# Ledger of designs, part 90: designed miniproteins, single chains, continued (2)

Each design is a single chain, and the fold is of that chain. pLDDT is the mean over its residues in the fold that is shown.

## One batch from the design tools (miniprotein)

Design m7119
Fold by ESMFold2-Fast:
Structure m7119 (fold): chain A 109 residues (1-109)
Amino acid sequence: SEAQRLEAEFNKLAEQAQELLNQAQELINQAQALLQKGGSSTEIKNLLDKAEQAVQQAKELTRRATELATKYAELDPSHADQALAGKRGLEQRVARLEAQVQAARQQAQ
């Protein structure tokens, strides 16, 4: 069905977004560890630049997943709460990681 197709596409985009957000979190953690140890400013900047790229890619996938979740919720109202919760979780995680990158950049200056 169309609802099953949208659910499958949403799950695929959500999984890809989560993988990118996991990569970004690891890069942020590495940058923060270097900041605490007085590591190279160039290395810290490079890690945060890579983290920011991963977050921006995840943000675009989250935007696309949000569109699919909205359509899925309209076609299958019985599962609307689950789909909308999933998209909110991704949006919140993107916002948190964007904030963490900015905080780490300010600390590095």
Scores: mean pLDDT 87

Design m7120
Fold by ESMFold2-Fast:
Structure m7120 (fold): chain A 90 residues (1-90)
Amino acid sequence: MSDEELQEEIDEAMELITNSVNKLATERHKKLMDEQGLTPYQIAEDTIARLLRMGASPETARRIAVDTLISMGYSKREAEEIADRALASL
């Protein structure tokens, strides 16, 4: 298997796992923002950093962070801007 083929399989597995987790995490993330003063940017940064440590590609980590923010009520444009800034900070 090529490194590219292996990365695609890792990315697909991470997307499937994280999509299941994100459906449960949306209300928890809203609560954490309210209780701990966490910004959407900090949530995106933590999500991307964690996924990169697990071997996800930057593209997959970004997509998952965008989906998380959209599920929290942010627009696609705002979610993409926040995720792009978070990825650039890492």
Scores: mean pLDDT 73

Design m7121
Fold by ESMFold2-Fast:
Structure m7121 (fold): chain A 103 residues (1-103)
Amino acid sequence: MATATKTVELDVTPQQAGDAVIEAAKELAKRYGAKKIEVKRDPENPGSVTVTIETEDGRIVIGVRPSADPNKAIISVTATAPDEERAQELADEAMKLAIEKAK
């Protein structure tokens, strides 16, 4: 198994980023045949979200946290797959969708 990680800071609130990541996860689940989707929210901070998507050949974990600037959010994607190319592909698509949903 190979793992690829991507991180980006966006000029959106953590709440907006959290909602975007959940919407992105639903789309990824449809595209990659998810066996399981798990969403974990911090009840005291709705912008702090971790979404785990389990596929037949791997896993995608998308996390959202506040940056040092409270008007900005950090999105991190970690994808695990049978090979490096597939892990990179999953991480790229997950990050792209998260950014698109945050706009």
Scores: mean pLDDT 80

Design m7122
Fold by ESMFold2-Fast:
Structure m7122 (fold): chain A 74 residues (1-74)
Amino acid sequence: MSLEELGQRAREIAERSPVSDEERKRLALEALELATREGDTEGAATSVRALARLSTDPEAREELLRLAEEIEAL
């Protein structure tokens, strides 16, 4: 899977998931979009981990952390 595909999956999970802080979610999604656009794999993984930490749904957190690991493996 490409960085763009993994980033899109992370965005979809984060958008459907309840979070502790909506403003921080917005900033993390913006950071993910920028990192994906620039091909910054480390920045994208960091942004996805931030989205995972904000998620109050344990299933969404686990899936986002797995996506961050997949992005780091690129």
Scores: mean pLDDT 85

Design m7123
Fold by ESMFold2-Fast:
Parts: C-alpha cells; sequence; structure tokens
Structure m7123 (fold): chain A 95 residues (1-95)
C-alpha cells in the first residue's frame, strides 16, 4: 500500500533522528538480514542513519524486497497499530 509506505517512511525518518548508535545498529542489522551483501559498516550515528535511509529507499523502490516483512510489520505495529501492521503483512506476503 503506497499510503502506508509513505507513512512508514515519514515515521521511521522522524524516529531515526531520535535513535542512538546502538538502536540504529540493531535496525541496520535487521535490514541487513534481508540484504546481506550491503550490510552496514558505519561507526557513528550519522553514517549509520544514511545507510538505513538508503536501505529504506530501496525498500520503497523494490516494494519490500530489502526489508524482512516481519521487521517492517513490527515498525508499523509500533507506530500505526495492529490493523495497519496486518494490512502491511497481507500486502507483503499475499495472505
Amino acid sequence: SEDLDAEIEALVTAHLDSLDIDELTDLAYELSQKYPAAAPSANNKAEMRVLIERDLQRFKEQGYEYLHAATAAALVLKYKGEEAAKQYLQASLGI
């Protein structure tokens, strides 16, 4: 869902500014599980954020190919609630 993707992007972008380096590293690790060849290697918050934003941009362009559906659904659940997370999983997994 394009509307949901735009809302995820806006919320995650706003939230990335509030995360510390350990939290950003955890998120980058989850993204890298789906895209191992481009695993983040940054050692500071600003660099890690750029890598995460790049992966999220690829997620947007590829229609969820660069994020594990469960990880993205967990973010949607946290920021939008249960029904939005369910809709995201249905769109991503076809269930």
Scores: mean pLDDT 58

Design m7124
Fold by ESMFold2-Fast:
Structure m7124 (fold): chain A 77 residues (1-77)
Amino acid sequence: SMERHRELQAATAYLLLKKRKDEEGIKLLEETVGKFSDEEAEKALEEVLREMERLAEKSGRYEELEEFKREVERLLK
């Protein structure tokens, strides 16, 4: 179930970025994860979070970042 769990996390991150219209985040996720392997999915989530943190700091869009973090935590529970 770990592979499935990690892929769900990556897929949810992708969907969240898509719903928030975060094109840069989507591109980063796709370029990083590709096939959404366990390790690549984890790294993609970390990179997406880090990139969203950078974008939030630069643009002042902290609500999107916090919302994304909450959704990721919901998957992890």
Scores: mean pLDDT 63

Design m7125
Fold by ESMFold2-Fast:
Structure m7125 (fold): chain A 82 residues (1-82)
Amino acid sequence: SMEEFIKKLEELLSKVAEKIQNKDFKGALELAREALELVKSDPRASKELIETVEKLIEKIEKKDAKGALEELEKLVLELANL
């Protein structure tokens, strides 16, 4: 269901935020890639949602904690509109 998709994605994104706050960028990257696979596999995911997850991954790869957290905030707002 849409609710199960949103809940699973929110749980993954919450874990990504925890890894970033602990400066575990490797752990954050693994979880963010899992989130990307989830959104790409679901036909209900918008192109914008996919692009924001891809941008989150880019920020994590760059070890830009502030940028990564800003993309996470944007994802939470986008999910609230699904």
Scores: mean pLDDT 85

Design m7126
Fold by ESMFold2-Fast:
Structure m7126 (fold): chain A 79 residues (1-79)
Amino acid sequence: SDEEFLALMDRVIALMDATIAWMKKNNAPQEQIEQLEQLRAQLRALKAQVEQQGATPELQQQFLQLVQEADKVIEEIVE
């Protein structure tokens, strides 16, 4: 449902907020921080679209793509 999908999006955004804060505290490379901040901004924009249009299959696919990109960036945090 739209409510369940929005709740999932909120949870992922909150996890990204916590991850970015952890990265900044632990002096992670600026490039990776900026990449996650950009992906977080894209997730927030996508959430606004879901609030307007509902959780369409297209918006759900875009969400999964952004989550996969964030996961890839997090895997690169090793010096």
Scores: mean pLDDT 87

Design m7127
Fold by ESMFold2-Fast:
Structure m7127 (fold): chain A 72 residues (1-72)
Amino acid sequence: EEEERLRKEIEELRRQAEAVLSNTPPGADPALGLRRIAETAEAMAELSEQKGYHDIAEEFRRLAEEYRRLAE
């Protein structure tokens, strides 16, 4: 249950990031949306580690790093 929930959250964050990148109007900066997604991924990584889901936590941290880099 919890593991499935966390996996769904990974998919949802990826979907949100794709939406930000695809739907940002010309001349607008997607950075704010991407930073928020990265922050959520960081928080979920910490939660996953605390619960013992180390592989899932690692995936969340990779997402956070990726989207933070895109936001810079």
Scores: mean pLDDT 79

Design m7128
Fold by ESMFold2-Fast:
Structure m7128 (fold): chain A 84 residues (1-84)
Amino acid sequence: SMKEKMEKLHEFTGELLERLKELYPKLKEKSEELAKRLEELAARASAELKRLYEDPSATVEDVERLKERVMKELEELEKELESL
């Protein structure tokens, strides 16, 4: 449903913002390259979130798929940071 899609979008947007606030300063301190990659990921994620908010045909499954992909990329950046 539209309501469920919007609730999932709001939830994921909040989770993403919290994750970015935690991870960005750690990456910036240790690796300018990884910090730049996070900025690029954040920009892409923001654009895709906006698309899903504006697209009445977008489904809950589309939101979950975006979340899964973005969170995986964030996990990979965090693992690269831990290897430094």
Scores: mean pLDDT 86

Design m7129
Fold by ESMFold2-Fast:
Structure m7129 (fold): chain A 91 residues (1-91)
Amino acid sequence: MEKARERVERLRAEVAEARALVDQVLASPDEDKRRQAEEARGLVEEAQRKIDMAELMIESGTASEQAVLELIEEADRLVAEARALADQALA
């Protein structure tokens, strides 16, 4: 579970960075860019939910390490997708 905790902490930082980029795009006067930012925000929120669930599973001690790592990998994918959308909108 030590590796899982480290990955959760790193993902929380990445979620914060992605959220900042999304907020930057949402401030844009361009409607299409704002729509991409709204989609990216949804992905960030879903990633945050999975991270929170993984942390609860680690704390409870009742979940398998495999189940926790699966949630972490799903969250990592969602953050990467959100970041890519935000970067595309800022280009």
Scores: mean pLDDT 82

Design m7130
Fold by ESMFold2-Fast:
Structure m7130 (fold): chain A 77 residues (1-77)
Amino acid sequence: SAITNASIELIQATKFQATQEQKDALRKAINNSTTLSNGEKSTLLAEVDKLTVVPTVSENAQHLLQILINDLKQLDM
């Protein structure tokens, strides 16, 4: 789907790095979505699982991850 593909692209743009808080926030947003199918949730959770936990991320990675978290939360409207 377009949403799944865009989300994967954003995750790849972070070079697969996230803080534990960002990784947990992504998992929560994906699991709580009523718009994503079970298959889309499974695919996105697998991509989130590829994220290496680091203490701090670049400002660009932080910005991209925040956009993704916000976009996933807005899918139910």
Scores: mean pLDDT 79

Design m7131
Fold by ESMFold2-Fast:
Structure m7131 (fold): chain A 78 residues (1-78)
Amino acid sequence: LLAEVAENARKAADYARQGKGDEAAKIFRETADRVAPTLPDIAHAFRLAAEYAEKGDYDFAASLAEQIARVLEEQVAR
């Protein structure tokens, strides 16, 4: 789960950096909904990233997603 969530975060960040805010926001929201029952704080962060992507703040959305991915990758590396 955590590795897949991190991969989705990086994929969404890549879309955001390409200016594909709608695609990025969709991945952020779908991933947030999937993890909300187990990781509510991470779900909230993904929803925030989706809002920034929808507003056209692609760099901030991408940076937030990349930070989430790093945190999750550190948990998987144990």
Scores: mean pLDDT 81

Design m7132
Fold by ESMFold2-Fast:
Structure m7132 (fold): chain A 81 residues (1-81)
Amino acid sequence: VSQEQLDDEIRVGLAEIDLAVSKIAYKNATEEELPEVIEWIKRAIERAREFLAQSTNPQAKADIERVIEELEKLLKELEEK
């Protein structure tokens, strides 16, 4: 395994962790916590987009794109209140 492959695997893993945390926050957030959860998810999307831009492996890019899509869906649901 090359460093480049490891870096891509780490980026996918970090994106998946951000998605998992976002899903937990979405389910458990109180109405008072909702603005902070929205900001967290927006930052998670930004990080995932940066990971996508830095990744070279096609599978890693596809996995990160899926994470971005799921995060964007969560964000839309939260913004709909």
Scores: mean pLDDT 83

Design m7133
Fold by ESMFold2-Fast:
Structure m7133 (fold): chain A 70 residues (1-70)
Amino acid sequence: IDDLQSQLSNLQSQLDSTNSQIQSIQDKAVSNNRPLTDDEAKEYSTLTNNSISLSAQIDSLTSTLNSLLS
């Protein structure tokens, strides 16, 4: 259980970090009144895919943890 809670905390931290990076890319483009560059768009796509994966892992692990704690 402690291991699963630790994994959940780690995944949540990674998701927060990933979302912050996505926001940073968007903010940079908005501040300069321009669209994303090709490099920024590629990074944005990679980070968005990672965010989706992390969210799915968090949901799965949270469900497992709730089952074990009941």
Scores: mean pLDDT 82

Design m7134
Fold by ESMFold2-Fast:
Structure m7134 (fold): chain A 98 residues (1-98)
Amino acid sequence: SAGATGAQKLIDAAQDAVDTAQALIDAGLASSPEEGAVLLREADRYLGIAEGLLNQLDFLQSVVDADPALKAQYDAVKARYAAAQARLDAARARLDAL
């Protein structure tokens, strides 16, 4: 359905945003404190994009819930988003302690 296609595109985009944020967190932790601060700020921007996409998916909840494969992907990306946010918070705390 058009709704299922739309939901899949939003899930894919949210996954890409979370993956980009995770890579930026990893790069930030491996960089100087000054470079790390810039990379962690960019990671926060990508997590904001992922949050916006996940909020759009909430309007398609009935479509997602009707499709077990979409629901599994949606639940997975929400869990990855939460994990990435926790990693960003921990990385910022470590940088601030330096």
Scores: mean pLDDT 89

Design m7135
Fold by ESMFold2-Fast:
Structure m7135 (fold): chain A 82 residues (1-82)
Amino acid sequence: TKVKITIKSKKSPEELKKVAEEIIEKLRSLQLVKSASFEIDEEKGEAIITFESNLSLEETKRVAETIKKELEEKGYEAEVEI
């Protein structure tokens, strides 16, 4: 299952890059993904993470929602597309 997470922040592009890299490393370490990548849109203040999940659709939705909640707790705005 393919997932797209858009992270929005009023903070620096360097901080967004670090957050995106940390999420991808966590997903890879847990063996939850077949592939993962990210892009930074410096003009919009957005990081876009795309990954292909090894999990069922329902489990993938739970993982994506958990990531969203963790980001929101850290003061980021996050949107999930599955």
Scores: mean pLDDT 79

Design m7136
Fold by ESMFold2-Fast:
Structure m7136 (fold): chain A 86 residues (1-86)
Amino acid sequence: MVEVPEVELELSDSIREATDKIISKLKELLSKSTDPLLKEMLEHVIELIRALTDKMIEEKVPIEEYLEKLRELLEELKEAIELLQK
């Protein structure tokens, strides 16, 4: 029985799927935005999220570290968006 490897594979797939959903949402926001600064920030964050996800999967970075960095990036972006929308 190989239950542990199956769980690890499902976790990697789930992380990629969740990240793809986040990127899709950011791309929608990018396409709707008219603010040049917000567009630059969104493009930069999308690239950082992709690089972080690829590094996590390829280098076996602990999921805890990956989630913490992802959370920090999303929190910074959320604060910037909220300020620009008001």
Scores: mean pLDDT 71

Design m7137
Fold by ESMFold2-Fast:
Structure m7137 (fold): chain A 83 residues (1-83)
Amino acid sequence: SAAREKARAAMDTLLDDLARRYGLSPEVVAELRAIFDEGLATEDYDAVRERLKELFQRHLGMTPEEAEAFADRVVALVRALRA
């Protein structure tokens, strides 16, 4: 669907923006993609959200509030990819 294609493009843009802004290593980008793939496979979006919050705080230096807001945005995009 058009919504699914838009969500995929938004996810790729988000990953590219995070990699550029925070200077993410290829290893961290791979971990982030693996978390997205797990969410798509299991549909355990609560687990994906918590793993993203931990990764953003650990590797990007985000505050808990910033990490939560960003994780919510990513989960919304992953949900749209499954629709």
Scores: mean pLDDT 77

Design m7138
Fold by ESMFold2-Fast:
Structure m7138 (fold): chain A 94 residues (1-94)
Amino acid sequence: MTPETISKPEKSESKVGDTTVKTTVIELQGTPEGLEDWVRMLAVSGGSELLEEEYVPGESFHAVYKSNNEAKKVEVKAVALPGGRMRVTVTEYY
């Protein structure tokens, strides 16, 4: 199943020292519960290594992956919003 996108993805790019940081913020229909598979699909291509994962039922999902794509590290944070929505922030470090 593809999650229903409520908002247009908001993208920003910044440089911190020698690291390029790309941030994407998107609002989806749903809750952090069951977010794992499709957030992983959105943030990281197959073959990624999970470094950190924290899941708080009804409130948040946070995961950090070492990507085998162009990004050195990908961080995904999802926060539950009122009305059965969630805000997903994907931060890629190059």
Scores: mean pLDDT 68

Design m7139
Fold by ESMFold2-Fast:
Structure m7139 (fold): chain A 52 residues (1-52)
Amino acid sequence: STKYRGVLQAVVKDKNDNIIYGPTWIGVANEKVKELKSQGKDAYIELVDILP
């Protein structure tokens, strides 16, 4: 079984591909995107590795 699922970090980007939050855990990034969208802002998540 895969024990390391969900260990990827994520960044939050705006509509112009600027990183506005992160890197952080994907769950935290999802909550940040929800917060921004509730404020009428366009945002999306890009997955990145925990380690470079």
Scores: mean pLDDT 71

Design m7140
Fold by ESMFold2-Fast:
Structure m7140 (fold): chain A 79 residues (1-79)
Amino acid sequence: MPSKEELIEKLREATEELRRYLEEKRDTLSPEEREFLERVLRIAEETLRRIEAAETQEEAIAALEEGLAEIQRLAQEYE
């Protein structure tokens, strides 16, 4: 498993990429697509905060797994 530091770096990169994508595609995304991606970004930001606050690698992994489960549930709402 990646280290807590590596998880933080990867998730931070992913959240920045998503934020950039939302800005670049502002005029091309439907309101529903934008809302979905904004909610994904919110979950990713919350997950990153939880990973940063984790005292152990196990807690960091649990936070990541919980965040991924939330994104998966959200994706079902938009399918």
Scores: mean pLDDT 79

Design m7141
Fold by ESMFold2-Fast:
Structure m7141 (fold): chain A 61 residues (1-61)
Amino acid sequence: MKERAERIRKLFVEKYGLEVSQADVEKVIRMTQGKAPDDEAIVRLLYDLVLSGAIKGKPVP
């Protein structure tokens, strides 16, 4: 879990220039665990959640 959440946070920063909390990433992984999505699918879902305001994304300096 921890290593995967950190990997997803890094991908999210690299792709969108936004930081999300590890707790929010871990929550999304747990919510989608039954569907076994890949890291790219979780990154896309996180982006949609940030756009909708459900999760806060912080711009990287």
Scores: mean pLDDT 77

Design m7142
Fold by ESMFold2-Fast:
Parts: structure tokens; C-alpha cells; sequence
Structure m7142 (fold): chain A 99 residues (1-99)
């Protein structure tokens, strides 16, 4: 079903966000950038397939938080990056509950 496919995409995005958080903890900017790229592609696919507006809005906010986290990481602020990634993961889990 389409719901099962959206759940799989969200589960993939959550796993990639966790990898991005681990990359931030290690100061690995390239790994964090690659992780965010995968999440953005999955989010684009969800929107193209007609995911519910409320789910899409939570995913977009999570991506904005992770983008801010990546900027914090580039500035050497790992603690802020980790905090922003944790909030983004929380929003992705919330999006999953709405399906």
C-alpha cells in the first residue's frame, strides 16, 4: 500500500538522520552532508507520490533543522548540531505516527 511505502521512506529517513547525528558527533561534515542528501531525495519522492500535507510539513521542518545542524557543525558547534539532529529525528518520528 502507499501508506506502507511512506512508512518505509520515513524509516529510511530516520536511519539516515541517526547516521547524520553520528557523523556530527565525530565532526564528519562530508558524511553529514551525504546523509542529508539522501533524506532530501526521500522527502521529494514522498511529496511527488502525494504524502499527506501534515506529514510533508513535518518532514520539511526536520530537513530545515538538519540543514541548520550542518551549518552549526561547519562552524565547529557539534553540541548544537547534535541537538538540532535530535529535534529533526523527533519530527520524523511524529510524521510516522500520522500515517
Amino acid sequence: SMKEFFLKLLESMIREAERGKEAAEKGNILEAELSLGVIALNAAMMKWLGAPKEVAELVDEAIRLMDRGLDALKQGNRDEAIRLYDEAIRLLEEAKKLL
Scores: mean pLDDT 90

Design m7143
Fold by ESMFold2-Fast:
Structure m7143 (fold): chain A 55 residues (1-55)
Amino acid sequence: SDLQQQIQQLQDQKALVQQALDEAQRQGAPQSKIDDLQATLDELQRTIAQLQQQL
């Protein structure tokens, strides 16, 4: 279904953002960048959860 495909795409984006967050933390990136990545990750997780409830 289109909904399942959309959820999969968001999960793929979440994985990339998680990788970027892990790398930023390893490299000692500024806290503002880490906070921005965390906020993006939290928003993706919230959106995925909302869409999964419609399944």
Scores: mean pLDDT 88

Design m7144
Fold by ESMFold2-Fast:
Structure m7144 (fold): chain A 66 residues (1-66)
Amino acid sequence: MSLAEIAKTVDEEKVAEALAKAGLEVTPERIERTLLALHTVADSARALGRALGISQATASRILREL
C-alpha cells in the first residue's frame, strides 16, 4: 500500500493508535505532524521518519500499524 493510500483512510484516532503501537508518546502535535507528512511529503518510511524527526525503523513501524 502506498503512503497516499494510507493517507486517504487515516484520521487522528488511527494515527494515535499507530503511534502508541510504535512505542511513541502520543501528543496532539505528533498526530498533526504525522497526518501532514502522510498527505504532503512522505513517499517512504525514510521520508516519513525525516519529516517527523524519528528513525526510519520507527516510521516503518507506524506505517505497518496503519
Scores: mean pLDDT 73

Design m7145
Fold by ESMFold2-Fast:
Structure m7145 (fold): chain A 109 residues (1-109)
Amino acid sequence: NPEEERKKFQQELQEKNKEIQQQIEKELEEAKKKYKLTPKEIGLLELLLSYRYGSPLVEEYYRYNGDQDALDKMKEIEPPFVEGMKEIIKNDKSLTPEVKEILLKILNS
C-alpha cells in the first residue's frame, strides 16, 4: 500500500527529526559544560550541529521521493558551504582555538 508506506515514512522522519533535536541539545549542553561559550559560539555550534544531523535526513527525504534534481543541488551546494564556513571560522578572531577545533571537526564529519 503506497499511501500507507508514505505515511509510515513521514512518521519515521518526524521521529528521526525529534531524535536529532534531542542529540543537538545534548551535545550543545555538553559543550557548554566543558567550555565557557559565548552566545555567538553557542549559535554557531547549534547551526553546524543542525547541518551535520539534519542534512542526512533531508537527503533521505529526497531519495525516498526520487528527487534526483534536489539531491544533485545538495551535492553542488555542500562543498562551497562547507569551505565558506571553514574560512569564516578560521578568520574569526573572537573564537577560541578550542571552539574552532570543535566547529571544524563538525564540518569535516
Scores: mean pLDDT 82

Design m7146
Fold by ESMFold2-Fast:
Structure m7146 (fold): chain A 106 residues (1-106)
Amino acid sequence: MEKEEAEKLYQEVKSKDTKKRIEAVERLGDILADPNASEEALKVASKGLSEALRDKDYNVRQAAARAIARALTSPHPLNRKAAEEATKGMSPEELLLVSREVMRLL
């Protein structure tokens, strides 16, 4: 996955439209879980999803938690590492959201 696509989605996470933010978060999640994503694209996706965990809208936070959980359970080491970077600085509440989605996938 290309860095330019990830950067466009990262900007869309800042949209005033909640629905567009959810769609951008889900697509960043696809990048974070993609074994063919470049290291640069993974870094952008990790940053965007980390920020989306602190979004004002619960559905955006939930979508980010699902995306991160999916990548944390990935068989691909680089994708897991990028997902772990997204969890850095998370609050206990944000960690609980991600942990619930991880348990749902296992």
Scores: mean pLDDT 84

Design m7147
Fold by ESMFold2-Fast:
Structure m7147 (fold): chain A 75 residues (1-75)
Amino acid sequence: SLSEILQKLATRFAERPDQVTPEDILKAAEELAKSEYEKLNLKVEIARMFGVDPGTLQKLRDEALKAKEEEEKKK
């Protein structure tokens, strides 16, 4: 599930603080995601974990919702 993916990423990167950035975590999450909506949802969760401001977080959530609607229209 989404939360399991995030837990595995957080645990792995916590063990290697020297060479890990939020950007590296986002790239790993994009590789694990199966759809465009899941990629955006992972970005939102990671942004929240690493302390972005509520306004930025809300914009990311809105983008994820739009991607979900687009995917549902294509199916």
Scores: mean pLDDT 62

Design m7148
Fold by ESMFold2-Fast:
Structure m7148 (fold): chain A 128 residues (1-128)
Amino acid sequence: NPLEEIRAALDKLREAGLISEEQAQEALENLEGLPEETREQILKLLKKALELLEEGRVEDARYLVNKILENVKVLAEARKRGVRDEALIEYARLLAGEYRELPQTEQNNADLSEIFKLGLEELKKKNK
């Protein structure tokens, strides 16, 4: 079950001081609403962040974790706005570095554009 492994990974990141308990809980709630394939891609990124932490690359791990949490929130908002599961999965694979191996459709390209716009809105909020 990817969600159980995600909980374990988020708990380790919280114990390491990279994220708060509130951030971990929000990410879990958002991920429960996303497709299983999206959760699998996010789990790959969380495992990569843990590898960076084990290597002593704390700032790289922190950067990647923050990017993961921001994009999980973007994916949850995109789903609420009616973006298709296939586009959510393709976006998550893009984040995991597998996007180039996925066939693109016109509909998926349009949905990915909407997700990217939501990501830009989140970035703008941080600069206020």
Scores: mean pLDDT 76

Design m7149
Fold by ESMFold2-Fast:
Structure m7149 (fold): chain A 88 residues (1-88)
Amino acid sequence: SSVTSRTDTVEVSATSGYDELSNKGYIGVTVSALTEAASGTWQVTVTTSKGTYTTPAVTVEAGKAGSSIAEVDGDPGAVTSVSVTKVA
């Protein structure tokens, strides 16, 4: 499942996946620049049905997108919400 959230500056999408055979999952995020003020480093927090996760910080340039991924042991659950904060 995928969840998207939009601010005045960036659009953030978060997704989760799980491989039952290996018992390994992931949380992936993409931060897309909507304005020139988006340039910088963004921290994404993802809430799922099973908990809260953070991915590595995403570096974004104006008019571009950045992404990061967190690999997890076990089922990360379905994404329910995503939040983003500019950290640099």
Scores: mean pLDDT 83

Design m7150
Fold by ESMFold2-Fast:
Structure m7150 (fold): chain A 87 residues (1-87)
Amino acid sequence: EEEREDYLRDALLAQIDSLPKEKLKEFVESLVEQLKNSTDPVEKRALLRALAEIAKRYPELVDYIRELMKQLPPELQAEFDRLLAEL
């Protein structure tokens, strides 16, 4: 569902654009928790893309995001690093 994936990604990116810097860490924690609980591949891809976009926009958060990502399977960690490199 490429249209649904794009919609979810764009909605998450719009949230990032509207957030004050102080709330970014809380938002990142929320995205990681959603990834841990999601069984939907489309949702997981949108969430991973949003995390990669945050990391690209705010390099100071990369280490923080990677630390939280250790809670996830290695495959999701690798996909995050791949997306971050492609942005």
Scores: mean pLDDT 79

Design m7151
Fold by ESMFold2-Fast:
Structure m7151 (fold): chain A 100 residues (1-100)
Amino acid sequence: MEEALKKAVEYFEKAAEYFDRAAQLGSPEARELFQKASDYARKAMEAAKNGDVEKAIEYAEKALTYASQALNASTDPETRQLALEAIRYFREAIEAAKKA
């Protein structure tokens, strides 16, 4: 469904923005992991734009793995809150992609 993929793209974009913000606030270790999460979020977004649901989900799962590692490496409340918000948008994006 074209509308489901459009929602997935929007949610992946929001998730990437929150990961970028978390990377700016995070420790050097967390920053690298958030940057990887953002990179895979953007790859998932591009796959969704191209209608490649399987690739979008694969890239999103990689991004969630890096996001979880980054969250575990983060101790400050602000960075953790941004990461949790990004993960929330990611989950919504994956659900939207699966409906396509």
Scores: mean pLDDT 82

Design m7152
Fold by ESMFold2-Fast:
Structure m7152 (fold): chain A 97 residues (1-97)
Amino acid sequence: SLRERLRAALERIADLQVELLRLKEEGASSEELQAFAAKHTAELQAAAAEVEELRDALGEEEFKRILAEVLREKAEEVEGGVGEEFRKAAEELEAEL
């Protein structure tokens, strides 16, 4: 379904964000963070394009509901400061729904 495709694309983006935030938490240099971003640029661009296509198809409210669900699930799965960032994002988005 379109909802399942959107969820999968958002989960891919969220997983890459978790890895990036963990690298920052571990004290990675700006060069190491840039290298990580460069390595995943094509995957991020593809996932972002799919999210925009599905957001247009499903509508803004449904998009926000699915995004909030993905952010909440990542907040529960991920420990420490990274999990807290996802929790804050989920709470902020949920307040708009």
Scores: mean pLDDT 83

